Designed miniproteins, single chains, continued (5). Designs and how they scored, part 46

Each design is a single chain, and the fold is of that chain. pLDDT is the mean over its residues in the fold that is shown.

## One batch from the design tools (miniprotein)

Design m17572
Fold by ESMFold2-Fast:
Structure m17572 (fold): chain A 63 residues (1-63)
Amino acid sequence: SLEEQQRLFDEVKKKIEELIKNKKYGEAVKVFQENRPKLTPEQQKELSLYLADLIIKKRKEEK
């Protein structure tokens, strides 16, 4: 269902956020790649852009 699809997306996104917060960038990318086939093309694009943005922001904080 659409609700189950959205829950999956939200769970994957939350896991990626937690990993990036802990500077585990490689693990965050791996989680995205492992779950990518389960996501819609729109969700894949959104999560890919979100992941990239979070990594950029976190790296800027590491000065």
Scores: mean pLDDT 82

Design m17573
Fold by ESMFold2-Fast:
Structure m17573 (fold): chain A 70 residues (1-70)
Amino acid sequence: SAAEIAALQKEVARLETLRLFLEIAKAANRFVAEKTKNPEIRAQNLAAVEELDRRIAELDREIARLRAQI
């Protein structure tokens, strides 16, 4: 129905906005890892980048699944 399509489009827009925030968080963690002289902090921020990459990939799959229903 038109209402179901509108709901799917709204959810896709929400997830795309969340994805943008995760990309910003990833860039921030990468920047800290690049600039820090502390190897422990570098390792922690690089681990955060890897976790954010996994979350972004999962989100991309969810967005694709929802778009396939439109």
Scores: mean pLDDT 92

Design m17574
Fold by ESMFold2-Fast:
Structure m17574 (fold): chain A 96 residues (1-96)
Amino acid sequence: MEYTKKILKALQEGDIDKAIELAKEMLEAGVKPTVEMIVAFVQALLAEPSNKEELKEILKELLKVSSKETIEKAIEELKKKEFPTDILEELVKELE
């Protein structure tokens, strides 16, 4: 997916603002997030960036349009990579 590649590259480069704008553009286009994209946004949040609140809000919007299966796969992938899942599980609970 073109959006997945662009967002992952922005997050890898530490350009959180660009990743947020690309995610907003993707959501406006009706494109649903991938497992890889959700994992990357959670990893970026765990790095405690200065714009973490904005990043948290966009991740919340991505979760709202994601299937339960996609969210469960993202949690599994984070566990496999030995990353904490607490923030993702908390955000999912806030959306219930």
Scores: mean pLDDT 81

Design m17575
Fold by ESMFold2-Fast:
Structure m17575 (fold): chain A 100 residues (1-100)
Amino acid sequence: SKLEIIEELGKKLLEIAKKNNLSEEVIKVIEDTLKRAKELAEKGASIEEIENVLLSGLLKVEDLLRKEGVSQEKIDEITKEMAKEIKEALEKLKELEKKE
């Protein structure tokens, strides 16, 4: 289901955050982003709307890491890993939508 894909994405993003010892403020941005994505999926929103919420959340994570004094090189590493997981989840969501 779409909800299971978003929940699995959430676990992966939180594992990346925990592995990199990210702040509770960053973790909260990730959790709030996933909650919004899940609410959109439950309402039958488009994949484009879900993608926009997830990408907006990633940009907020990047901005917050920069404000917390994390190096640009480490921000790029973390956000690239998160973006990969988001992309894989979006591809799975698109595959479900094509199955009618």
Scores: mean pLDDT 86

Design m17576
Fold by ESMFold2-Fast:
Structure m17576 (fold): chain A 56 residues (1-56)
Amino acid sequence: ADPDAIAEALRKAGATGEQLAEISRGFGGPEADPSNIDEAAKTAGEALARAGVRAG
């Protein structure tokens, strides 16, 4: 799965930095700064990609 595509899909869906940080944490990713949306989205996308989630 493409983590950048997942990150963009999450941002387009209106996910907040807090939601992105929670997604990352829930999928075994590192702690992300919720005040930095770009970092949080990238970290969430990488965690979801490792879990086999993909953007369509």
Scores: mean pLDDT 76

Design m17577
Fold by ESMFold2-Fast:
Structure m17577 (fold): chain A 86 residues (1-86)
Amino acid sequence: MAEEALEKAREIGEETAELLREAGKRSKDPQKSQALLQAADNVRGMGELLIEHAKKSEDKAKAAEEVLELMEEAKREAEEAVKLLE
């Protein structure tokens, strides 16, 4: 169901933002720390906007699936970025 997909997308976005935030707190490099913390805020904000736009879509099921896929991709990219910056 569209609502279930959007809930999963929100959870993934929150997990991704927390992953980036914790990596930023652990970084001893001020520039890397700031970049990771900014990325965390960006992921959270973008996730919220995508979910709200999907709710207003005429094809809510398709829009919800696309948002879920985008959030899963964002999580994979965040995990790779954390590995490169640690």
Scores: mean pLDDT 82

Design m17578
Fold by ESMFold2-Fast:
Structure m17578 (fold): chain A 95 residues (1-95)
Amino acid sequence: SLAAFREYLKELGLEEEKIKKALKNFVEIAVKIAEKLGIKASPEDIEEAFSLYLGEKYGIPEVVSNPEEVNAIVEVLKEREEEVKKITKEIIEEL
């Protein structure tokens, strides 16, 4: 899961030191992105959804505990991909 997140942040052009800080705070960052997108779900479902979304993008398999809820969140992330990129950059630049 963290491997997919690292590749995503590299693709976004973030500095290596910011990437290192972001990897330590993956769940907190995912929850903040979800809040800014108006997604209402548990932190656990949000974490699994971001892991699945990024895993699918980079070919890394992920296991999910609540597939119905998690897949619903993933579809929102896919539809709002440019907003996710913008919000992710904004949050990580503040680290």
Scores: mean pLDDT 84

Design m17579
Fold by ESMFold2-Fast:
Structure m17579 (fold): chain A 97 residues (1-97)
Amino acid sequence: SLYQKLIEAYERMKKAIENGDEEELKEAGKRIGRLLGEILGLDEEEIKELEEAGGKMGEAAYRAIKEPPEDKTKEEVKEFILKEIEEAIKEAEEKIK
Protein backbone atom coordinates (compact mmCIF):
# COMPACT_ATOMS: atom_id res chain seq x y z
CA SER A 1 0.00 0.00 0.00
CA LEU A 2 1.26 3.48 -0.88
CA TYR A 3 -0.38 4.76 2.32
CA GLN A 4 1.57 2.21 4.39
CA LYS A 5 4.81 3.40 2.72
CA LEU A 6 3.77 7.01 3.43
CA ILE A 7 3.25 6.18 7.14
CA GLU A 8 6.72 4.56 7.20
CA ALA A 9 8.21 7.72 5.61
CA TYR A 10 6.52 9.94 8.24
CA GLU A 11 7.85 7.68 11.05
CA ARG A 12 11.33 8.02 9.49
CA MET A 13 10.93 11.82 9.54
CA LYS A 14 9.88 11.74 13.25
CA LYS A 15 13.07 9.81 14.11
CA ALA A 16 15.20 12.28 12.10
CA ILE A 17 13.64 15.20 14.03
CA GLU A 18 14.30 13.46 17.39
CA ASN A 19 17.93 12.78 16.35
CA GLY A 20 18.55 16.23 14.76
CA ASP A 21 19.69 14.55 11.52
CA GLU A 22 19.56 17.12 8.68
CA GLU A 23 20.42 14.66 5.89
CA GLU A 24 17.80 12.13 7.09
CA LEU A 25 15.17 14.91 7.33
CA LYS A 26 15.91 15.87 3.71
CA GLU A 27 15.73 12.25 2.50
CA ALA A 28 12.52 11.51 4.47
CA GLY A 29 11.00 14.73 3.09
CA LYS A 30 11.85 13.69 -0.48
CA ARG A 31 10.32 10.25 0.10
CA ILE A 32 7.10 11.79 1.50
CA GLY A 33 6.84 14.16 -1.49
CA ARG A 34 7.32 11.35 -4.03
CA LEU A 35 4.78 9.09 -2.30
CA LEU A 36 2.18 11.90 -2.15
CA GLY A 37 2.65 12.48 -5.89
CA GLU A 38 2.21 8.75 -6.58
CA ILE A 39 -0.93 8.59 -4.37
CA LEU A 40 -2.40 11.59 -6.24
CA GLY A 41 -1.67 9.91 -9.60
CA LEU A 42 0.51 12.78 -10.84
CA ASP A 43 2.88 12.45 -13.80
CA GLU A 44 6.61 11.83 -13.29
CA GLU A 45 7.56 15.52 -13.74
CA GLU A 46 5.05 16.61 -11.06
CA ILE A 47 6.18 13.75 -8.77
CA LYS A 48 9.80 14.96 -9.11
CA GLU A 49 8.68 18.51 -8.20
CA LEU A 50 6.93 17.21 -5.05
CA GLU A 51 10.00 15.09 -4.20
CA GLU A 52 12.22 18.21 -4.42
CA ALA A 53 9.68 20.29 -2.44
CA GLY A 54 9.58 17.57 0.26
CA GLY A 55 13.37 17.66 0.56
CA LYS A 56 13.32 21.45 0.93
CA MET A 57 10.61 21.19 3.60
CA GLY A 58 12.78 18.72 5.53
CA GLU A 59 15.72 21.15 5.36
CA ALA A 60 13.42 24.02 6.47
CA ALA A 61 12.19 21.95 9.46
CA TYR A 62 15.81 21.32 10.51
CA ARG A 63 16.66 25.06 10.24
CA ALA A 64 13.52 26.07 12.19
CA ILE A 65 14.49 23.72 15.06
CA LYS A 66 18.17 24.83 15.02
CA GLU A 67 17.34 28.56 14.70
CA PRO A 68 13.80 29.02 16.10
CA PRO A 69 11.78 32.24 15.64
CA GLU A 70 12.44 34.95 18.27
CA ASP A 71 9.39 34.05 20.41
CA LYS A 72 9.80 30.22 20.27
CA THR A 73 12.10 27.65 21.88
CA LYS A 74 13.67 24.72 19.99
CA GLU A 75 11.42 22.41 22.02
CA GLU A 76 8.26 24.32 20.98
CA VAL A 77 9.19 24.23 17.26
CA LYS A 78 10.08 20.51 17.48
CA GLU A 79 6.78 19.71 19.29
CA PHE A 80 4.77 21.63 16.65
CA ILE A 81 6.43 19.75 13.76
CA LEU A 82 6.01 16.37 15.49
CA LYS A 83 2.28 17.03 16.08
CA GLU A 84 1.80 17.92 12.39
CA ILE A 85 3.51 14.64 11.39
CA GLU A 86 1.32 12.68 13.87
CA GLU A 87 -1.81 14.21 12.28
CA ALA A 88 -0.51 13.30 8.80
CA ILE A 89 0.04 9.69 9.96
CA LYS A 90 -3.53 9.59 11.36
CA GLU A 91 -4.95 10.85 8.03
CA ALA A 92 -2.95 8.22 6.10
CA GLU A 93 -4.17 5.46 8.49
CA GLU A 94 -7.81 6.50 7.79
CA LYS A 95 -7.17 5.77 4.07
CA ILE A 96 -6.14 2.15 4.78
CA LYS A 97 -9.40 0.15 4.71
Scores: mean pLDDT 86

Design m17580
Fold by ESMFold2-Fast:
Structure m17580 (fold): chain A 91 residues (1-91)
Amino acid sequence: SRENLLAYARQVIGLLRRTAEQIEDPAARAAVEAEIARLEAVVADPSASPQQLEDALAAAVEHTRATLVAGRQYDLLRALLEGISALLLQS
């Protein structure tokens, strides 16, 4: 349901924000924070479709994952993936 997707998105935003704070490269951190802000805007938009919310979620997660790989922050990447997996099991 849309309500379940919104609840999941809010939990992912919290996880992504905590992850972004630990990104070592300031420019990479700012780029991830911009993607999180885009996701937050979609979550706050009552007219946003489930597809728009799913696309924004995928974009924020994928950009964060790619940033951690490029920065070789593999322990943080593992923690992010474990956190997302735990949230999906609650859905």
Scores: mean pLDDT 88

Design m17581
Fold by ESMFold2-Fast:
Structure m17581 (fold): chain A 112 residues (1-112)
Amino acid sequence: AMTPADLPEFELDLSAIAGKKPKKAFVAVAERRENGRLVRLVVTIAIETEDGKYYAYTLVLRDDAPAQAEMKEYKSFEEAKKDVLERARELGDRILTKEYENVDTVPVRLLP
């Protein structure tokens, strides 16, 4: 279960997640709050690897459930990015996106 005190800024290791060196990443962080309380934090990431593979990784942190992670392979970075945006919109009310190139880790923080 998640509390705001349990969620300082943290980093996700994209190399560990994808099993290969990342070339590009598109990160969407989405929050859902009820009565000002953070009830869900979603981090969903489209990843292009150096060997030309494309993944969408989603991590869901909830106050009422264990953390859930899933990963799917796609035919293109654009397809993975589309799934990332749709998943973020489905699961969160506030969304922040950022693109990265040639990074092994990406920072995750609560939305301002």
Scores: mean pLDDT 81

Design m17582
Fold by ESMFold2-Fast:
Structure m17582 (fold): chain A 72 residues (1-72)
Amino acid sequence: GRASVLAGLERLIATAERLAARYPDDERIRALLQEVRDLKARLEAGEVSAAEASRRARELQRQLVTLVLDHE
């Protein structure tokens, strides 16, 4: 449900904030963090469905993993 998706987005924000701190020169991680924050705000405003937000959050999480792998 919506509450579960919001909790997932909050966890993704916390993860992205930690990674932005670890890789401060990677503007892509900071931009992705902002996209996750914007998605949470849109879900809270009722501008996107829980299903749409869940799908987009999954895409953003995959992008974040890919960016971290660029630092290996």
Scores: mean pLDDT 86

Design m17583
Fold by ESMFold2-Fast:
Structure m17583 (fold): chain A 87 residues (1-87)
Amino acid sequence: SEKKALEEIAELLEKAAEAAKKGDKKAAAEYLVKALELAAKMNGTSQETIDKEKPKVFEKLKSLSDEELEKLAKEAEEAAKKLRELV
């Protein structure tokens, strides 16, 4: 169901934020990519487009500075809160 997909995205964003707070850039990037993939699928994005863009997004996220990662972690937490309000 859409509700279950939104809950899964929220959980992945929360895990990404926790990994980022611990300085685990790789784990944070992996959780964020999984959340973005699920969101893209929900929005009707083709699997071919997802498969093409996913490695690029992952590499970009891994290259973030500590300050950029902290900002992204805060944004991920706020996005997760918003998603949980929708379910």
Scores: mean pLDDT 82

Design m17584
Fold by ESMFold2-Fast:
Structure m17584 (fold): chain A 92 residues (1-92)
Amino acid sequence: MKELEELIKEAEEYKEKYEKEKDKEYELKAYETAEKIAELVAATTPDPAAKATARAGAAANRIAKEMVEEGLAATGDPRVEELIARARAELA
């Protein structure tokens, strides 16, 4: 799909900008674009295993974005554990 190709390009561009500039805004946009890619794959793939993997990928990128936005530690922070628990419930 043209939309998927465009989103992949956007994700690559934001990742490159983040690596060069270390600007939090580009990191957030990279995670947001990756979430959109995963959601589109989940919506369009006929394979149940691929759908499950794409849904997990969307949830993971959403958690990463919220962690960066709120300045949360990767593990041991109760807010991060809550986000992970919510994602697990959504994927069940």
Scores: mean pLDDT 74

Design m17585
Fold by ESMFold2-Fast:
Structure m17585 (fold): chain A 66 residues (1-66)
Amino acid sequence: MEPRLTKEQIDLLIESLKRILADPSVDTGLTKEQIEKLIEELKRIKEAGGSPEEVRRFYEFVESLK
């Protein structure tokens, strides 16, 4: 399947990550800094219009956090 995120999907992901940052009881296995970096990358992809190339870079970034 083509790696494609709509602006709506990106907004939903950003909102979910912000909620995780606001809830200290949620342990995602990621540091607050890593979650903040994910939010910044999602904002960048949204500004770029959600192109497949930007989506690929985002997945590569997420994989690097594992």
Scores: mean pLDDT 69

Design m17586
Fold by ESMFold2-Fast:
Structure m17586 (fold): chain A 74 residues (1-74)
Amino acid sequence: MIFIDPSKLPPGEKKVIKIELENPDSEIKSVKMEVVVERAEDGTVTVTIKAEVTFSDGTTETYEQTLVYQFPVP
């Protein structure tokens, strides 16, 4: 499992993780997931998670969530 600690990112850095899975023999045909972690110079950390799931019946569900954390900058 992928673990990201936002407090360990230097200011101005951006971390991107992309996961793509194709599984035509399951109930889920494909899963595309992208996690973007950005740390601003003021100590604000933004985490954006995007997931697109395509099922074997052809239906697609999209989920997007943005989380904002504030860490003090010394």
Scores: mean pLDDT 68

Design m17587
Fold by ESMFold2-Fast:
Structure m17587 (fold): chain A 84 residues (1-84)
Amino acid sequence: TPEEIKKEIFARLKLIAAETDLWVLERSPNMPDSEKQKIIDQIKEILKEVGKIVSELTDSDMRSKLQGKIRDVEGLLERVERRL
């Protein structure tokens, strides 16, 4: 449905934004840890929101693919956090 497609696009857009912010953090070693932590906390909230939206998708193939992308972004997030 058009509503389902909008949920997919929204989830993809949010995941791209989160990944972009994580790449910026990796390339900003001189950013204060307090500022990095605020961005990390925002990304965690985004991942939680996206996870909920993806769980509501009726297309099991698309849901599985987006769950895979969420795990990839979570892996990148863990890598960034380990460097704090």
Scores: mean pLDDT 87

Design m17588
Fold by ESMFold2-Fast:
Structure m17588 (fold): chain A 61 residues (1-61)
Amino acid sequence: MEALRIAADYFAEEARRDKSLSKEEKFARGKELLRQLGETLGVSEEDLEEAIRYLEEKLEE
């Protein structure tokens, strides 16, 4: 969970600086990144879904 949350924070911060991408495109890219990291780190589906929700919330700020 914690590693995915850190990755989500990092991605959201970088995505906020990129004005060329839509919010939908940013979320899609971030979600794919979190899925790949989650598979690599062996996190649970519940932890992955929480990280994706956290990313979505951060991108809506």
Scores: mean pLDDT 78

Design m17589
Fold by ESMFold2-Fast:
Structure m17589 (fold): chain A 76 residues (1-76)
Amino acid sequence: MVKENAEKLKEAYEEGKREAERRIAQGVDPKELLLEAKQGILDTGSRLARGEVSGEEALLEMSYHKGMADAAEEAL
């Protein structure tokens, strides 16, 4: 269970990172992507606090946005 969840989170992170790299290659400003990714993490946290998403769904969404944020920050 714990190991499988870690692999899913890593996959979501890597997908977010690749999506950010793809959007930067299309001419999107890395600074705007970084802000978008940070807002996505905050929005997911709010939805989790309201019980609108499961803990697993929230972790996957946050891992995806963390990947986007890290890739965008590396491109600054």
Scores: mean pLDDT 83

Design m17590
Fold by ESMFold2-Fast:
Structure m17590 (fold): chain A 100 residues (1-100)
Amino acid sequence: MREKLQELLKDFERIATNIRSGKYSLEEFKNEIIKTAEKFNMPVGVLLQDFAMALYMSGTLPPSLVAEINSESKTTEEKIDLLYEQLSNSKRVFDPSRIK
């Protein structure tokens, strides 16, 4: 169980790093989110919630982002766009070792 969480966090770190470095376009980010959701057998919406929570817990992004990604007023596409924009503008490196 712990190993699966560590693997998921490593995938989140890879995705966040590639967005921050300009390596992933919005379309590539969408494809990576879908692939990661399939890999871990989870709905895309749940994966986005877990990603936003991991980013908040690591100090990479603010708690307001978690609230927006958990909002029922936004579509999955709007949540993906918001997360991409926030990660592209983030001044902090995602470090999963900061998550207990």
Scores: mean pLDDT 78

Design m17591
Fold by ESMFold2-Fast:
Order: C-alpha cells, then sequence, then structure tokens
Structure m17591 (fold): chain A 85 residues (1-85)
C-alpha cells in the first residue's frame, strides 16, 4: 500500500514538472519520500528526499535538471516496490 502510493506520488511529481507546475511537483516528490518511509524503506526515502531537495534548488534555473532529478526519484520508488516481492 505505502510503496504503491510512493510510485503514484513520484509519477505525479514528474507529470507536474513536465506541465511547468514546480510547486506541485516538489510537494508530490516529498510525498513519495514520506510514503517510502511509512513503507519501511528508510534509505530509499532519504535518497528521494535529497533528490527532491536538489530539484528545488535548481527549479528556476534548470528545468531539465529538475525533471531529471524527479525521474531518478521515481526510479527509486519503482525499484523499492519491485523489491517488496
Amino acid sequence: MYLDLAVILAQQAVRSVQRGDMDSGLRSGYGAARALERGGRLDDSRRVRELVRQAGQVRDTDPDRTLSLLQQALRIAQDSLQRDR
């Protein structure tokens, strides 16, 4: 349940940034990290939080880098869900 939510929120983060909605993208990215933490994936949660923090720092200067960082966060969430089986 929480790992599925992490993937959904990470996908929302990527889609929001692709639409130019940086604030929604970052909020969804942090939401994905919280879902990973609640799912017991503490290291994956910390990695996603760091990627979202970096995305926030470059959001106004490098939108391509912001998108890339959130796509990396999505990959971490997807890999975490796959390891649950």
Scores: mean pLDDT 87

Design m17592
Fold by ESMFold2-Fast:
Structure m17592 (fold): chain A 91 residues (1-91)
Amino acid sequence: MLVELSPELAAFMKSLGIDKTSFTEEELARAARRAALSEVSLEQQRALIAGRSWEEASAAFDAALSPELRAVLEEISKMLADARRQQRANA
């Protein structure tokens, strides 16, 4: 299934060198991971998560991201959830 991006999310993806407005769920998930890695390295992500509960780890990870990137990742997460709901409704 293709997920259509909002204009704001499309502009963000273009800033990452990806200037298309429709993504598969897998492509969108990969783009989200790439964006997160641009601000918080994999090693920093592991350090932020290690020894924390899921809630504490999530809060620490969100706090390590810029507010702008966090908003974009939240939008991507919502779009992926919406795409999965549409797949279930169409099945």
Scores: mean pLDDT 69

Design m17593
Fold by ESMFold2-Fast:
Structure m17593 (fold): chain A 100 residues (1-100)
Amino acid sequence: SIEEKVEQVIKLLNETIKKLEEKKKTADERSKEFIDNLILSLKTAIETLKLLVEKKKLTEELLNQLIDDIIDELEKASKEYPEFKEILDELKAGLEKIKK
C-alpha cells in the first residue's frame, strides 16, 4: 500500500539522519554546516509526507515525485561533499527500491 511505502521512506530518512548525526561528531566546521542543512531537509521531507498522509492527499505519483526530488538533492550533495557519498548513495538506493 502507499502507507507502507511512506513508512519505509520515513524509516530510511530517520536511519540516514542518525548516520549523519554520528558522522557530524568527527566532521570539520564546513561539513557540520552541510550535515545540519541536510538533516533539516530530510526532517522537512518526513513532516511533509506525514502531513500529506493525514490529509489524504498523497498519491503514488506525488510520492514518486517527492522521492525523485530527494534523490536529486542527494546527487547534488554527493558531488559537492564526496566524503558523504557512501551514506547518500545508500539512501538513494533504498529510496529507488521503494519507488518500484
Scores: mean pLDDT 86

Design m17594
Fold by ESMFold2-Fast:
Structure m17594 (fold): chain A 72 residues (1-72)
Amino acid sequence: MLEEIRERLRALAAELARSLEGARRLAAAVELAREELAREEDEYEKKLLEIGLEVLTEALASLSAADRAAAA
């Protein structure tokens, strides 16, 4: 179940990452996920948010690296 959710989130994050607007949405999603995780007390919901944050952060980090290379 959690692996399936991670797989779906990764696919969505990759799709969003194809555009600059999508990259902005990824950054906003990471911020929202962090805020939600900080307020969440349910153990299972925390795990889902952690997986989501992991996937979104990974996608955003990849975009940041590519952007830095393009700027140099």
Scores: mean pLDDT 70

Design m17595
Fold by ESMFold2-Fast:
Structure m17595 (fold): chain A 94 residues (1-94)
Amino acid sequence: MEEFFKELEKEDPEIAELVKAKLEHIEKHFPDIPDEIKELLAKALYNIFKLKKEGKEEEAKKAEEYVAKAIDYIKKGKLEEAKEYLKKAIEITK
């Protein structure tokens, strides 16, 4: 995670800080999330903030809906389904 955030900070330090804050908030509610899920969450959140910064509000909203579904699956312990929705949120840039 530390090295991942250092790379994000080099690309866009403002977005990296927003992603870190959002991820820390999610981790407080789900402290036992696997690192793989945390990394996918961070990437998905970064993509959402990047899309918003680029003025792609509809694409950002779609990515947010995918992240919301992933969080619902995390609440249910369905981590494989959560991964699928996080990957969809990450891919929304294209």
Scores: mean pLDDT 80

Design m17596
Fold by ESMFold2-Fast:
Parts: C-alpha cells; sequence; structure tokens
Structure m17596 (fold): chain A 61 residues (1-61)
C-alpha cells in the first residue's frame, strides 16, 4: 500500500543524510538492511557501511 512507499522514502532520505554526513550508526545500518530486504538498490557507501558494522564483531584478533 501507499504506507510502504512512504516508509521506504523516509528510510532513503535518512540514508542519504547519513551518506552526506558520513555517519555510521546502528539505526543507519538497520535502515540499510530494510532497504536491502525491500530490494532497493544500494550505493557502494551503503554496502561498505554494512560491511564495517559486520566486521566490528570479528575484530578481537
Amino acid sequence: GRKRLMDKLSIIDAVNDAIQNQTVTPDYVDNIQKLRRDGIPLTSFQYQALNKANTRKRQPL
């Protein structure tokens, strides 16, 4: 429904703002994951942000 489109647009806007500010937060990562689940194409920066968040849990060595 229309609600889903509005939610997706809000997430895209939040992600674009984070890209301009180069901020990686848990909320930003969650928003990117939601876009990915919805099949929205991601930018290189968004993919790198997800990878950095994932590697954070494997950096004790």
Scores: mean pLDDT 62

Design m17597
Fold by ESMFold2-Fast:
Formats: sequence, structure tokens, C-alpha cells
Structure m17597 (fold): chain A 81 residues (1-81)
Amino acid sequence: GPEYAKKAYENGKKAADAAGGPVGHRLGTSAAQAAYNMGLSFGGGGKRAEDGAKQAYNDSEKLGGVEGMIAARKGGELAAG
């Protein structure tokens, strides 16, 4: 649930702090967006929302940056609906 979303955000923040600069900023933002979308997905829809949130997080990590954020957001929206 929200705990997993928070953990994803925390991991992204640590990675951002380690990288620094513009790369760190993008990585942190991507992780935060993935965590937010996961939180929304777990708010409803039961198993489908949970599966969608996991996919959104994985897509965010795999793609990174802006593309990762877009994929995570889309996955989260689809899972929540």
C-alpha cells in the first residue's frame, strides 16, 4: 500500500542525493512521481490497482527520467480506474 510507495520515494531520494546535480534532480522527481501514482492506485481497485502500482514503479525505475515518470503516471491512472 502507501508504505511501498513511500519506500520507492525514499530510495529515489537517496539515489538523487548520491548523484547530485540535474541527474539527481530528475531521478528524485521520477521516484517521487512513481510513489505518488502507486499511492493513488492502492486507494482503490483492489488487486488491479496493486498490480498497476507495481508496474508503474518498475516502469519508472527501468526508463528513468521524464519517460519513466510518464510511464509510471499512465500505469497508475489505468490501475486506479
Scores: mean pLDDT 52

Design m17598
Fold by ESMFold2-Fast:
Structure m17598 (fold): chain A 118 residues (1-118)
Amino acid sequence: ASPAERLLAALRRTLAELTELLSAHGDKFSPEVRELVERALGLLDEAIRLVEAAIAAGVPIPQDLADRLLAAAREILELVKKYVEGKISEEEFIERLERVIGELEAVIAELRALLAAG
């Protein structure tokens, strides 16, 4: 598999695990936490679609951008796991997830620009 195909597979696995955690533990979430996690899921789904579009168009994804995207996806999953396990406070969870969402939004903007140029 190409680097982009491996990235896509890893992102899809992360999204699936995160969706399972929401299905199993979403009742533990405050409305604020649920809204923030749903926003993160929407952004991950958008990133997956952009990676799929890059593969279809034959546009190479820079390794730095791929690494940042995968790191953000994995950090979201790690944070949600810690939150459902009671290992992190709601305040710390929100602060850390908002920071990762900001990075994910930046990576998505760069992917959109890459596809517009190719």
Scores: mean pLDDT 89

Design m17599
Fold by ESMFold2-Fast:
Parts: C-alpha cells; structure tokens; sequence
Structure m17599 (fold): chain A 81 residues (1-81)
C-alpha cells in the first residue's frame, strides 16, 4: 500500500527533524566550548575542552540517530515510487 509507505516515511521524516534539531544544538554548544577554550586562560581552557568532549559524545549519538531516520525514510520513499 503506497499510502502506508508514504505515511511511514513522513513519520520517519518527523523523527529525523526532531533529531536534527537536537544534533544542531549539540554541535553549536560543542563549537562554542571549543571557541571559548581558544580564547580563555589555560585553566579555563581545560574546563571548556572537557565540556566539549562530553558534548561531542552526545553530538555523535544524535548525528547517528538523524542519519538512521533519514536513511530509512529515503528507503521507504524509494519503495513508494
């Protein structure tokens, strides 16, 4: 049923959009911490670098989730055509 495939693809696109929002926020926060590290004293730089490492771990998880939903949505759209 083409309509069911399109609805499933739309739901996965919605999930991808949610994951993309989270992915973009984490990327900005990571990049902000890296920039602050480069502009800070040596002691404060280490604090920002540690923050960036934790944000980078969550960023990678959110990126992988986004790519998974996007790929699955594209596969369903291809099946509907």
Amino acid sequence: DVQQLLQQAQQLQQRAQRAYTGYQALKRDRDNNLQRASQSSPSMSQVYLNGARLLDENYRKSRDLYQQYLSQSQSLLQQSQ
Scores: mean pLDDT 83

Design m17600
Fold by ESMFold2-Fast:
Structure m17600 (fold): chain A 71 residues (1-71)
Amino acid sequence: MIDKIEDDALKRIEEAKTDKEVDEVLKEAEEKLRKEAEKKKREGSLTGFDMMKIWIAKQILKDEAKKKKAS
């Protein structure tokens, strides 16, 4: 689920000790979100609401990554 991918990535960003780890978490989360969208599209269950949730999740993750790297 999109929410689980977001929550897991947020925890991993918080636990990251280096900028490289933050960047790796962000890339992995974006890839997982892309695969989830592809899976839903294949199943015929992808909605505009799902696409919006993915966009919001990406924005949240990018913002949290920036905050973590600024520390």
Scores: mean pLDDT 81

Design m17601
Fold by ESMFold2-Fast:
Structure m17601 (fold): chain A 104 residues (1-104)
Amino acid sequence: MVEFFEEMPQAELDEGKAEAVLQALLAYAEGREEVLEELRRLLRELGDEESLEILEESVRVYEEEGLEAAIEHAIRLLAERLGVDAAALREKIAKYKASLEKLK
């Protein structure tokens, strides 16, 4: 069906939010807290309490157990609560990590 509103399908929006959460965790771990703060603001503006809860819990895991544990925890919550594909998220995060390494 063709919609007159320029909005992404819900599945693509949920995948985009999942990627944003994982990218914000990677940025935070690299000292770019601004990315994490911007995502928090955007999710609050959207009223997306579920994604905010996943983000905050993942940040706590990062502070307690480190980045790898936080990413795995976030992927599990995103798959369970948003219905996104965990394997697809792992592939996307691997590409993002490669992009960050290129900037070093």
Scores: mean pLDDT 74

Design m17602
Fold by ESMFold2-Fast:
Parts: sequence; structure tokens; C-alpha cells
Structure m17602 (fold): chain A 75 residues (1-75)
Amino acid sequence: DDRVRRMVRMVVTVADDLVRVRNNDRDTINYLRNNRTTYSQMYDTVSSLSDSQFRRLSQRFGVTDPVRVVRDSRR
């Protein structure tokens, strides 16, 4: 559960940064556009997924362990 919550937070954070940093990534842009959902709704949806479903989702959109986008990470 804690692990899932942390992963969900990371996905939400990465999604937000991907909109800014990865503006040229068509797959990412299309995914975010087509899933016209608020970060809150996205968070809820992802947190309800099983590990296998989450893995399949990341494979589908090629969003597997990206660069992490350390931009707004800690500092």
C-alpha cells in the first residue's frame, strides 16, 4: 500500500513535469490529452490499479522508469 502510494505520487509528479519538459514526446502528450483528467482523478485511478495493471499501463505508453525528472524533486 505505501509502495503503491509512493509510485502513484511519482506518476502524478512525472506526468506534470512531462507536460512541461517532454512537450515533444507525442506519446506522452497524447496520453495526457486523451485522459483529460485532473491530477487528483489520475491519482485515484492509478492508486486503484493492481501491480500488473500498473505495469501494463506503463508499458502501453512507454512510461517506464523515465529520467525521474529530478527538477522539482527535493531541492
Scores: mean pLDDT 48

Design m17603
Fold by ESMFold2-Fast:
Structure m17603 (fold): chain A 100 residues (1-100)
Amino acid sequence: SLEEIAKKLQEILDLIEEALDYYVDQKDFEKARELLDKVIELAKELENEEIRKIVLEMAERLKEILENSDGDLEKFEKEVLEVVEEAQEKLGKILEELRD
């Protein structure tokens, strides 16, 4: 259902925010990595193929940004927010189509 998709997407977004907090505020790279791996696994469970592809692409890009951060937390945060914003715009369009 649309409500179940929205709940799963919110859970994924919350995990991304938690990963940001662990790496940027707590300097915990391993915990941030674990949370992004969990995002990838949750994304694989999404039944809508188009939504799944967008979320998986986002999660993979976020993981790449984390692995290549080299402790530049300001650059990391900026790049993560840009990737998440692009994914949210794409997801918003698909979710609007599913309401109709």
Scores: mean pLDDT 84

Design m17604
Fold by ESMFold2-Fast:
Structure m17604 (fold): chain A 69 residues (1-69)
Amino acid sequence: MKKERIKKLLKELEKDPNNKEAYQEIAFTLPREGVSLEEILEAAKEYLKENPDSKVAKRFVEGLERRLA
């Protein structure tokens, strides 16, 4: 499931904010493979709702909302 994969990658970034591989996969690899920015945004919003203190998820939500606006 694409949403579960995105949430897993966000969890890895919570453990290690310098995890370039996880960042690369969310920001570049998944969009190139046809995952829509809207799908990534929904997964990040769900993760942020479950983890309100997540700076990683908040940054992704804010970045994607700016791109989709």
Scores: mean pLDDT 75

Design m17605
Fold by ESMFold2-Fast:
Structure m17605 (fold): chain A 91 residues (1-91)
Amino acid sequence: SSALNQINDLIGQFENNLRKGDWESAIETLKQIINIIKENNLDPSDTLIRLYDMAEFYSSLYGDEEFLEKVKEILRKAAIEFNSERALKYL
């Protein structure tokens, strides 16, 4: 679907920002992904977990726990709003 294609493209952008250590752009892309999920009433669970895993990997690689805490906060809020118990348990 068009929405799933947009999400996949934005996940690619999120990873590119993570690779560069561009935390501000990564957070902005993260919020865009969440908004598309919300607007299209998609199941967020796999996407939220994937975004967290990517953020944790690059945060660990760069030694930036502060960034990971910000990502975790955003993803936990989204998981609560979407009633994603699986994502909440993972985060």
Scores: mean pLDDT 88

